# Designed miniproteins, single chains, part 69

Each design is a single chain, and the fold is of that chain. pLDDT is the mean over its residues in the fold that is shown.

## One batch from the design tools (miniprotein)

Design m2395
Fold by ESMFold2-Fast:
Structure m2395 (fold): chain A 100 residues (1-100)
Amino acid sequence: MEVEVPESPEEANKLIQSLKKGESVILVAPPGVVSYIITREENDLELTLLSGDKVVVHDLETKETVTLLPGESYVLPAGHTYVITLYSKEEEAKVEIKVL
């Protein structure tokens, strides 16, 4: 799989919206705090934190927040808008997003 590093949060979302069922992308962020806005109208997304300290997923419709540690996965229901915030102090943060 080709690892994409989006130039902006908007480019990350466009990439995710272009994915077909069963396809995935790995988003790579530099050390620090980096946020992405993710939407998908059809098909659920599976988010897995591969590296970094944590990822915080905030659902803008339900106002629910979930925190994932490295190796943990969470399913994002289709039709919602999410803010995904990657936290990493010393290394690049990597999150995999797969279309279910």
Scores: mean pLDDT 78

Design m2396
Fold by ESMFold2-Fast:
Structure m2396 (fold): chain A 75 residues (1-75)
Amino acid sequence: MTPQEQELRELIAQLEEQAKGASPVQKTLLTGQRYMALAQLYYLRSEKDPAAREKAEEYRRRAKELFAEYLAMKE
């Protein structure tokens, strides 16, 4: 595991933990950030596994949807 992969895994775990006590608005933002981190992790893996690129694109798309939802929710 590269240091960058380990850093992303740690970030994903931290975001999951933060989401447990968050408001609905903050939970949506944190979930979007988690999917973005997952997309980046799978992009790193796509150098060795072409199937991981498809997963990365899916997570990136989901993150964008959640960020749009967050922007609509915040007041």
Scores: mean pLDDT 81

Design m2397
Fold by ESMFold2-Fast:
Structure m2397 (fold): chain A 67 residues (1-67)
Amino acid sequence: MIDEAALKDALVLIIVAVGNIDLRKGDYESAIEAYEKALKFAKEDPRVSQETIDYIEKKLKEAKEKL
């Protein structure tokens, strides 16, 4: 059986990783887009921890402050 929750968790983590790479490269627009997508998916899944959501929000704010 395909575990949809595990796939969503993996997707959120992958998008966050992409955003972190873009942030390190100075590609702030791409980093912002990635973090906003990750945050949307994280908020749609009640199994995603609040700690993970807070981390993504912190990274999104950091990227926006650099833009």
Scores: mean pLDDT 79

Design m2398
Fold by ESMFold2-Fast:
Structure m2398 (fold): chain A 92 residues (1-92)
Amino acid sequence: SKRWEELEKKLEELTKEADKKAQELAPEAEAAAAEKLSPEEVKEKVKEFLKKVGISEEEIELREKLIEAIRAGDDERALEILEKLVEELEKK
């Protein structure tokens, strides 16, 4: 639990700039969500939005895997993915 909290704190610090950009782009994201797009088109638009926020494709894949691990209740896998995500962000 302590290790999870430390990694979450690091992730928050490393993503602060991305979070600010995401807030600025929130109205644009909401407008896109209001369009009657197919699930595939929505996924593509979300990837474009994340790239605008400065999130890499590798980071997107790691975030998707993290959400999947959390949904599965696999805390060990979620922690491993979170560590990898922090490492990729620290390389920048």
Scores: mean pLDDT 66

Design m2399
Fold by ESMFold2-Fast:
Structure m2399 (fold): chain A 86 residues (1-86)
Amino acid sequence: SMAAEEKAYEAFKKLVEKIEELKKSGDASEGPKYKYLEDEVRKYQSQTEGIVRAIKEIAEKEKGPEYAKKVEAQAREELAAAQAQE
């Protein structure tokens, strides 16, 4: 439903904000490339798993696998909260 998709998009926005925090604590010299990847991730707004995977891949490129796992876990929690029950 549209409402569920809007909630998923809200969760996605929070995930992007978390990625921005990783960027601020990370390599500022990669900023333009990082922003391009963020724009690409927006294309996955309709796909929950695609969103999580894309965000994880961006985080891994910026901060490595430990950060990527943390971001993925948070992303899944945010998306699960937005979708509410199961």
Scores: mean pLDDT 58

Design m2400
Fold by ESMFold2-Fast:
Structure m2400 (fold): chain A 85 residues (1-85)
Amino acid sequence: SAAVERLAEAYRRRLAALRELRAEPDREAAVARGRELAHLTRELAALYEAHPTPEARRTLYLLAAEEAERLGREEEAAALRALAA
């Protein structure tokens, strides 16, 4: 649906912004960004769960997990990978 596509685009934009902040010297802020992304990913996944696009949902979770891992959020990365399974 158009709504799901708009949400996916918004998520991709947020993911790109988070990647730009990955090298931020303030580790605390970087960790907070990782938590924010994980939260948004869970919200978007709930919406995707209502639509027949499991491959897209899985891909978004895996991308979010990879970013969380890069930010040192191992717990959140593990949770996101579990949601992708």
Scores: mean pLDDT 64

Design m2401
Fold by ESMFold2-Fast:
Structure m2401 (fold): chain A 92 residues (1-92)
Amino acid sequence: MEKQKEALRKAAEHFREAAEAVRNGDIDTAEKHFLEALKLLDEAKDAVSREVMNAVIAAGIALTGAKSGFISPEEAARVLEDAARLVEKEAE
């Protein structure tokens, strides 16, 4: 349990770093942090709810949208921050 909670906390930090990178126009750095968060979520797979997984999928779509210019960086950052908040709540 504690190992999974630690992985979830670190994943939430990476989603926040991805949100900040998107706001700064650094999509490559945002994608790197998003992928690191996914690896950490895989470590905690038994503790990840459907609500968290849905938020993570939405964040991935938002990142792709920001990269293509279809979604604003601010909108993508908000979706990433929502994923971070839900992952952090799951770590409690």
Scores: mean pLDDT 85

Design m2402
Fold by ESMFold2-Fast:
Structure m2402 (fold): chain A 94 residues (1-94)
Amino acid sequence: SLTKRTREEILARLEEQEALARRLGRELAAEAYRAIQQGKYEEAARLLVEEALREGVKREELEEEVNAIAKKNNIEGKSLEEKIAKYLKKLVEL
């Protein structure tokens, strides 16, 4: 099916992104991409938030951006990490 083929393409690109992140020394990003490939969306969300904060992105700016994406995608969540996890699942498991 089209959905199955799209998911396989997404997983292949996640493997490429993991390899690139490792090469660039972005260990948290690499772990996050690996977690997405394993269906561990909550762990992936936690790692992505931690990486963004370490790179100097302000939590308030992340919350505004993630809330905008969540609203557009009809995603509800109690935390920043929960909203990201639900969004990642929606992208991979469509």
Scores: mean pLDDT 81

Design m2403
Fold by ESMFold2-Fast:
Structure m2403 (fold): chain A 82 residues (1-82)
Amino acid sequence: MYKVYVYSAEGELLAEAEVEGSLEEAIEKGVELAKEVFGDDLKLAGEEKTIEGALGLMAKKPAAIVVVTEGDKLVKVLAFEK
């Protein structure tokens, strides 16, 4: 089971979901939630698989961050811009 978290540029958790499907389905759910919160004009700006990579994406001040975990393991981070 995957968990998906949507964060603001300020690091505020704005949406979350659990997905019992594939990693692809979890990523699609994260993109859907980010667009529901921030608007459908979001563009993918970067992808990372580590906490260090995620911090690098945050340093660029994206409009939104999507984090995908499997249990306690970070699997994917997506950064979006407008």
Scores: mean pLDDT 82

Design m2404
Fold by ESMFold2-Fast:
Structure m2404 (fold): chain A 63 residues (1-63)
Amino acid sequence: MKEELERLLEEIRRVAGEEAAKAFEDAYQGKPVSVVPETVEAGAVLGRARARFGLKNLTLKNR
């Protein structure tokens, strides 16, 4: 399927890894999740995804 959600999940997997992609999926299902992006690029992708889908339950923590 060529849905925007699936394209964004693929980008998250590529840039931030499987754990971050799973956290995004969990947040999309309404679960409260926290993720520590390992890179600035990972944080940017997750932040964009959070904003695009209004995921207030996805918390991004930086070191």
Scores: mean pLDDT 75

Design m2405
Fold by ESMFold2-Fast:
Structure m2405 (fold): chain A 87 residues (1-87)
Amino acid sequence: LEELKKEAIEVLEEAREEAEKLGDKRLVNMLDAYIEEVKKAKTKEELIRTLRTLIAMLRHYARENPELAPLLEKTIARLEEILKKAE
């Protein structure tokens, strides 16, 4: 569990840094919120649920913000890999 949480947080922190460079404060705030949700997960099942919700939110954000699509697609792919390891 701790290793999977650490991987997810690293992915989200990298995405947050890129979002800050792009000046997207809304995306930064969203990523900060999900980093906290990942930290709060006490079970593998809770982590899986949080990651699934996050992936859906990021897919929606990418559709609404095409300029962020490359960053978000990369982030989603990495989170999906973590999710598969958790299953």
Scores: mean pLDDT 83

Design m2406
Fold by ESMFold2-Fast:
Structure m2406 (fold): chain A 75 residues (1-75)
Amino acid sequence: MSLEELLEELEKLADEETFKRIKENVERALELFPGKEEGIKAFLEDLLKLLKQGRFDAANRLIDSFEAYLDQLEK
């Protein structure tokens, strides 16, 4: 799947606030790692799998871990 297709599928499964967090983290990751979309796609594929399984707590923890990773790189 393309990055855009993954985001579209995630929007269908996540609530509005969770999807906003996902989108903001993807935008931050693209800014920090220009041209490394495969790593971002892997994160989104793992997240999509968790959401399809109804594992919302695990999905939120994955988002939190990715966010913390990006925060560490910006500091």
Scores: mean pLDDT 81

Design m2407
Fold by ESMFold2-Fast:
Structure m2407 (fold): chain A 65 residues (1-65)
Amino acid sequence: SAIEAAIEQIEKWIKLGREQIEILRKQVASLPADDPRAQKYRQIAEILEKNIKTLEERKEELKKR
């Protein structure tokens, strides 16, 4: 069904987003404490986490149909 295909696609995006967050967190951990790139990577990770939350909410809405 179209709904089932949409849920599958959302789950794929959630998985990729979580993998990207892990990569960014590992990069932050590998940088010197005061490296300006660390703050940028944390901000990107926070945006990705917010986007994942929105995708999870959309997935739950679709499951109600």
Scores: mean pLDDT 86

Design m2408
Fold by ESMFold2-Fast:
Structure m2408 (fold): chain A 91 residues (1-91)
Amino acid sequence: SALEEAREEAVRAARAGAELEREHPEDGAAVAAGAILATGGALNAALVGKKEGKPEEGAEAAREAARAAREAGGELAARAAEGEAEWALEK
């Protein structure tokens, strides 16, 4: 489904963002790019969830992305994805 594809994309983007943060922690531009990647993937999953009438599943996809980022060593990327999970549950 579109939501399953969005979930996979969110996890992939979050891991890529975390990698940028981990490899270049002193480079503010690289860290910001990583957070933007994580945000974009998680936001897309949240939006797809809302459109399909499944905001809880969209939020869970964003939270899975946050967990993947944190496991990859990207705390800022993880927090960016968590923000989109919280937004997914906004009424």
Scores: mean pLDDT 87

Design m2409
Fold by ESMFold2-Fast:
Structure m2409 (fold): chain A 83 residues (1-83)
Amino acid sequence: TAGQEMLTMMNRIVASGVAKDAAKNVDRDPDKSYQQLQLQADNLKGDKESQKKLQEAADLLKQGNNDKAKELAQETGDRLEQS
């Protein structure tokens, strides 16, 4: 339905902004960035590819790989903004 398409689009816009903010904050507050990425992964059930990429970025933060997590979160945010 049109309502579901609008909700999916709105969820992508929100997730884009949050993923980019998480990428910027990784070095200052990795725990907050992890929580933000996890929350947006859960909210993007309508976009399985972006959900998986946000989860992967969160997992990278748990592993202490801040640089890769930052890059993946930024790339995913940029992709969500363009979709």
Scores: mean pLDDT 82

Design m2410
Fold by ESMFold2-Fast:
Structure m2410 (fold): chain A 62 residues (1-62)
Amino acid sequence: EEEKIAEEFKKEIDDFIRRLVQHYRRALEDPETREEHLAEIQRLFDEYKKKVEDMRKKAKEL
């Protein structure tokens, strides 16, 4: 169902943003782990890209 799929996507985006902000804040607060938190942000973007591809496949089935 289109509306339900869209709401699930919205939840995924909200969780993604929350995790991005948390890792960015950690990167700013701790120079020793900055590169690791920035690398985690990149991994979160990679995870998000995969989620978008899954959502595209679901839309195609409608």
Scores: mean pLDDT 78

Design m2411
Fold by ESMFold2-Fast:
Structure m2411 (fold): chain A 91 residues (1-91)
Amino acid sequence: DEKELKEKAIEKMKEAAEAGDSPLRIAASALRGIGGEEAKEVLDEAIKLGSEKGQKYAEEAKKALDNKEKVAEVAEKLEEVGAEETLARAA
């Protein structure tokens, strides 16, 4: 159920942001399992909760939603950026 996947992703993203961690890895994971309007809502939350760099990549992902191959590409980039932000915080 894409709606449940979206809701869980948004909850986890908010929890990550509240802990001062990057929500982008969660957004990237969700984009691999959901599309359309639900994917837009996940990306809107990522833009709201993310860093300036994360916001840029989330906005690019929204533009790519009409191209499934590009969505996979930008999801991978969101994962990379999110992982870098998480590691920077842990250091």
Scores: mean pLDDT 74

Design m2412
Fold by ESMFold2-Fast:
Structure m2412 (fold): chain A 77 residues (1-77)
Amino acid sequence: PLSPREVAILQARALALLSELGFIADKLKTEEMKEILKRAEELHKRFQEAIRNGDQEEALRLLEEMEELSRKALEML
């Protein structure tokens, strides 16, 4: 099981990535960016479930996928 501190750190990282993607989507307003944001929102939902279940390995894997989406979105700028 994750400690409260570990949960807080992972939640902060996920929120930062989602916020960054939302910012990029607001600036670009492209269909491709809308699809990236939708996928990130679905990954974040799964991340919350992994955190609730104490599945640290799955939560970290989902964060990595969100980081890849963020990198792809930044390349579109």
Scores: mean pLDDT 86

Design m2413
Fold by ESMFold2-Fast:
Structure m2413 (fold): chain A 80 residues (1-80)
Amino acid sequence: SMTAKVEAQIRYVERLVKGVEKLAPDSESTIKATINTVDSLLKEANTPEFIEAVRAIAEKLKNEKLKKGLLEVVDKIEKE
């Protein structure tokens, strides 16, 4: 079962990523900062539920750079 902290982290990532896709889809600096933020969160708390949730969020994205960057971060964490 997910803990309340993991659920809060999933909601935060979903809100952050959807916000970037809607408000700043062409901002390379914002996309890179978002990918780095998610990478840092996954490195701090890489539970299977959080990893799976970030992958699911990324796979639904239409923004190719944001999607690719997030999937690369998830793949890297899963290999560690």
Scores: mean pLDDT 83

Design m2414
Fold by ESMFold2-Fast:
Structure m2414 (fold): chain A 89 residues (1-89)
Amino acid sequence: AQEYIEQLRELLTQFRRLSEQGDFEGAAELLVEAGRIVFDAFTSLGHVLRGVGRALRLIGESLDVLRTGDASPGIETIEEIIAELEKLA
């Protein structure tokens, strides 16, 4: 569980950096990678359906970043997922 949280925190830092630089294609690719990590994390804890739902949300937000240049939804979703994983332990 902790190793996935650390991976997501590192990804969030990179996502913020790329978004600040206007690299929305790179930022979108990081959200897709976050979706993969999130799916693995929730599946390892036995919460497969929750993992699918969170991964799909991140994929949708990757398309939104490309369309709008707004990083806020992706940031909020990753932070919510980290908090959820911390509670599940």
Scores: mean pLDDT 85

Design m2415
Fold by ESMFold2-Fast:
Structure m2415 (fold): chain A 78 residues (1-78)
Amino acid sequence: GSKLIVTDNGNPEAQALIDELKADPGVEVEKVGDNTWVFTLKGSKEAAELIKKLLAHPGVTFTPVGENTLVLTTKPPA
């Protein structure tokens, strides 16, 4: 499955999308730091749409790492 590593630095709009992703039954979530989570995607269409919205958010920076892993960081609102 695809992986998303998320570090949240306090963007409320991005946090709302992250919270929806955490609630998806097709997603496994593991907390690995105070503000860092690893999401494992089980092929949920709903999770894929949430990730698409999250990657399009202006408060989000992301870097692909390998074939099926994204590293994502949110930034605080200005």
Scores: mean pLDDT 78

Design m2416
Fold by ESMFold2-Fast:
Structure m2416 (fold): chain A 81 residues (1-81)
Amino acid sequence: SEQEQLDRLITGLRAMAREAERLGSTDAADSFREGARYLELVKQGDTSAVPKSVGHTLRGLGIAIDEGILERLSEAYREAL
């Protein structure tokens, strides 16, 4: 479902942000954290607080994180917890 897809995407973005931070890629880490934060706001508020400009970022992140990548990132996140 869409809610489950959002949850997986948030988890994946958090894992990517953590890994980027470990690599010293501050800009990448910030981008992934921002994406995850906006998706969490969407999930909690069921959409109204997210600016339309964020749609480009979320779409880009969705393209970068396909179904197979989402599963792998979710696993990496579970291991990191």
Scores: mean pLDDT 61

Design m2417
Fold by ESMFold2-Fast:
Structure m2417 (fold): chain A 87 residues (1-87)
Amino acid sequence: SEAQRRAEAEAGARTLRGMGRASLAKADQLAKDPSQQGLADKYRQFARIAFEQGRATLEDPSLYLEQVRKAQAALDEVNRAEAAAAA
């Protein structure tokens, strides 16, 4: 139903917004170390993308699963880059 697609899109948008907020908090923490500015910028870039994908999901509810999966994959890549830099 349209109502169910809308509810799923709203849930997806909340997930994307949460990912964006968490990434900004992570960037702020990393930015305390001058050597981590590049990694902080990657998390900030991801946050901007996640917020935009959240808005797109609300405009087209059919995109919510694709947008959430793409965002999660992108975040996992940034998290792996951080882990590799810490090793």
Scores: mean pLDDT 81

Design m2418
Fold by ESMFold2-Fast:
Structure m2418 (fold): chain A 55 residues (1-55)
Amino acid sequence: SATALDYLQQAVAAYNAGDLETAGAYFRQAVALHPELAAELLGNPAWRELLSQFP
């Protein structure tokens, strides 16, 4: 089973590779495991824009 940190690391790696859809999916999995991360991620304008495009 993956941890929220594992999903965040994969999300950042995908974002840096230009795979925005995969990055959004991994961020959502991290938030599913730790809902408190939603506020922190939405505080970053880049992550907020990404998550708005890939709901």
Scores: mean pLDDT 78

Design m2419
Fold by ESMFold2-Fast:
Structure m2419 (fold): chain A 80 residues (1-80)
Amino acid sequence: SMEELEEMIKKAEEFIKKNSSDGKMSLELLKKFLEEYFKEKIPEEELERLFKLFDVDGDGTLSLGEVYGILRLRLREKKS
């Protein structure tokens, strides 16, 4: 739902604020956030695929907007 996405986004913003000095999310930081939020382990190959899909600048880090894209996709997959 939209409410679940909004809560997930707020948690991601808090996580980035606490764990990132540049306001961006590395692959390692993304893995840690998703595993903490969903309380489950994510295969590395799945995580790398998601990261590459949303890393549109190809700089090896995700902006907050790119993280939002991943969160929308993950929420959809969990509900479907």
Scores: mean pLDDT 75

Design m2420
Fold by ESMFold2-Fast:
Structure m2420 (fold): chain A 96 residues (1-96)
Amino acid sequence: SSAEEAVRFLLELGKELSSLSEEEAIKLLQEKFGLSEEEAKFFRRVLEALVAWYETGDLAAAEARIRALAREFGLSEEEIEALLAWFRRVVDLYRS
């Protein structure tokens, strides 16, 4: 499905970004997706959590990292729960 293709794309993107410096990764995300610097920093860290889950299978650790990160970037508790629901959906789509 297109959703499974999107999940694989995000995992490959996250792996690619892990081979770059923080500055290079942020610039790539800004240029490729039209993100602000702050949005690019947040998205990079979310992708790192997704890759860590994929490599370790530790969903609880990945969720804890995303929750802490979202709070650091000023998301509300409602936005954090929405982000975690999205992350769990991504995990489920990959497993199905």
Scores: mean pLDDT 82

Design m2421
Fold by ESMFold2-Fast:
Structure m2421 (fold): chain A 64 residues (1-64)
Amino acid sequence: DVETILALVEKAAEESGLSDAVKAETLARVRALVAEMTAAGASRSDILRGATQVLLDAVKKEKA
């Protein structure tokens, strides 16, 4: 479900060493994306893929 996806992203963000501020921003962006995609009728796989991309973009920016 949506909460499982958010929990996985939060854990991955912590394990990736993101700052608390970037982690909070990333989770807010993922939550917004999940809500938008769910309203659009997207599949769970598409939602998970989108959430993963947001996390990867955040990690890339933090480490750059």
Scores: mean pLDDT 79

Design m2422
Fold by ESMFold2-Fast:
Structure m2422 (fold): chain A 69 residues (1-69)
Amino acid sequence: LKDLVEAAEAIARAAAEGDAEAAARYQKMFSLNGGTGDEVNLAVAGGAARGGNGEAAQAASKAAIEAGG
């Protein structure tokens, strides 16, 4: 779970910073670790918000709600 949360936050942060390559890499790691769950989706939203990208944070929050988190 903690590894998934860290990967999700890294995805959101990389996306907020505009690093598409890093975001894709972390997304693959998230999937390999069985990435599911509302806590992970909330971590993605939190990471985007910490990155200072409001639009990315809103997009991540919407994705979390859609996924059931």
Scores: mean pLDDT 62

Design m2423
Fold by ESMFold2-Fast:
Structure m2423 (fold): chain A 60 residues (1-60)
Amino acid sequence: MERLRALLEEGVRAIEDKDAAGVEAVITQLRELRAESTDPRLKAVIDAAIRALQGELAKL
């Protein structure tokens, strides 16, 4: 959970800074975290976060 929180905070900062490369880096790390996870609830939260970040990235 701590790593997920840190990645979400980094993603928000990248969006605020209009840093498309930073948003893409966070999405990549979230995909890696999802692949490493065995918890379906955590995977669902990560999937929602990736979807939200992809939506914001499309506006940059």
Scores: mean pLDDT 84

Design m2424
Fold by ESMFold2-Fast:
Structure m2424 (fold): chain A 120 residues (1-120)
Amino acid sequence: SEKVQKIKNVLKEFLLKFDEITERILAAVEAGDREGVRQALSELRKLADETIKKLQELGVPEDYIKKIKEALDEFISRLEEVVERALAGELTLDQARKEISDIFNELKEKLQEIIDEYEK
């Protein structure tokens, strides 16, 4: 399906930009730049909102939009928690990077599960 391929491309672009923003977050954490962290986290939330709008424009049904939105909200909140723990000195930068990598891989798997269900 051409529509399914467009949906996959939107989510692939989201994941690539998510990875770029998380690298900027980690750089800001390393620098102790709390304002830079806040701005990058805000950009990540905006990216999620823009991704949902693109999926809605492609005519993805509301029940799948809800599932994707809930996944994005959950994984971004988990990332925000890791970042706050790193800023508080509760995690080393290497530990934060590993936990963020694990979150990214779990998000990628969750989005793939939602798309696989949509294709059925």
Scores: mean pLDDT 89

Design m2425
Fold by ESMFold2-Fast:
Structure m2425 (fold): chain A 74 residues (1-74)
Amino acid sequence: MKLPEEREINLAMARIIAGVSDVAYRNSTDENERKLFAEIRRTARQAAEAYEKGDIKKGEELLKQALAKIKELQ
């Protein structure tokens, strides 16, 4: 069981990641980077949807996956 504030923060983070990834996707000139940004965007959107439905564990796992994909860009 999670505190409401933690859920709200994680939901906001997932939405921010999805938004930033969408902007990066539209501005990328590399095909491989575009594919990775599209995957990050989709995964972050799924994380946000899971949090909105109250599936906190699924939201946390999907958010972790999105963050791991971001590390592949570095």
Scores: mean pLDDT 81

Design m2426
Fold by ESMFold2-Fast:
Structure m2426 (fold): chain A 68 residues (1-68)
Amino acid sequence: SESEKEWFELVEIEVENRGEKYIPKSKEEWNQLRKEYEEKARAAAAAKSKEEEEKIKQIDELLEKLLA
């Protein structure tokens, strides 16, 4: 439930940035999502604002905790 809550927060941020929703089914998919997300989100954050950069860092922290 807690992991699901954190995932929903990540999805909300992702939807705001990408306009898509996605829930990974396994750690392998989560790693794949994280890698793709980091590449896209970093590029997008650099073009948008400092506020977005802070969100990306928070997302990364959540992903690492969920993977562990």
Scores: mean pLDDT 62

Design m2427
Fold by ESMFold2-Fast:
Structure m2427 (fold): chain A 92 residues (1-92)
Amino acid sequence: MEELEIDESPEAKARAEELLKKGEAKTLEAARELAAATRDPSSYVQVAAARGVADLVDHLPKEEAEELLREVARSPNPVAALIAATALAATF
């Protein structure tokens, strides 16, 4: 079918896995690191980070969760932005 060119280097995958492991702590600090990772040069890491932030919103204070999702929704990566916008609509 369609061939997609994705930056899925071993280094990008390792960074995404490290970020997701940090997210398992379910802390505001981990959520902020994930939100910052939506600016990673790898689109794979950007999307993984956006999903990680969305997964954490139920474990964070409402104000901080909403602000982080709004930040990710401003991502130049349309998939990452859509994940954050969808989480905002579902959670708030």
Scores: mean pLDDT 75

Design m2428
Fold by ESMFold2-Fast:
Parts: C-alpha cells; sequence; structure tokens
Structure m2428 (fold): chain A 79 residues (1-79)
C-alpha cells in the first residue's frame, strides 16, 4: 500500500539519521549505543510487512533516540 511504502521510506531515513547521530556522540558510548539501537529498530520497521508494527517500531526508535540525545546533553551540561 501507499501507506506501507511511506512508513518504510520514513523508517529508512530515520535509520540513516540515527546512525549519523551515533557517530557524532562517539565520545559517549552509552548515548551512542542508544542511537545505534534506535537505528536498528528503524531498519526493522522499514523491513516490516505489517504497517502497524512498522509504525510501532518507528515510535520505539524515536523514544530511544530521544533518550540518547537527552543522556548526551545531560552529560555535556555536567562538565
Amino acid sequence: SAAQRAVAAHNRRLAAQFRAEAERVSDDPEAKALLEEAARLAEQGAASTDTQEAVRLMGEAHRLAEEGRRLYRERQEAE
């Protein structure tokens, strides 16, 4: 369906974005790991044939990416 193709395309873009972000926070292994896991979930969502599962995985990827960004920000502010 058009919806399934759109969700898959968006998940592919998110995966690339989260992997690039993980490389930028490579000085913080925990933040990097969260962003790499977010990318993995987005990749899984892009490969899913179930649109509802793909959307759920997209949401989980966003939450992990936000956690990684928050952790990195908090540690930068503590310095």
Scores: mean pLDDT 87

Design m2429
Fold by ESMFold2-Fast:
Structure m2429 (fold): chain A 60 residues (1-60)
Amino acid sequence: SSLQQQIDQVVSDGTQRVKAAKTKEERQQHLIDTANQLRDLGMSDDEVSRAVADIVRQAK
């Protein structure tokens, strides 16, 4: 699969985990885990920050 498909999957999974979180601590941990996965896929810190912000907006 393409790199973009891997990124989209990580973002989708991260959004689902953040939505399902019952505590602020769980929510924060899922955001950290998702950010780390995106960085491992080669995203820059700026791109990761933008993606995490979008996940937070989508999870409301």
Scores: mean pLDDT 87

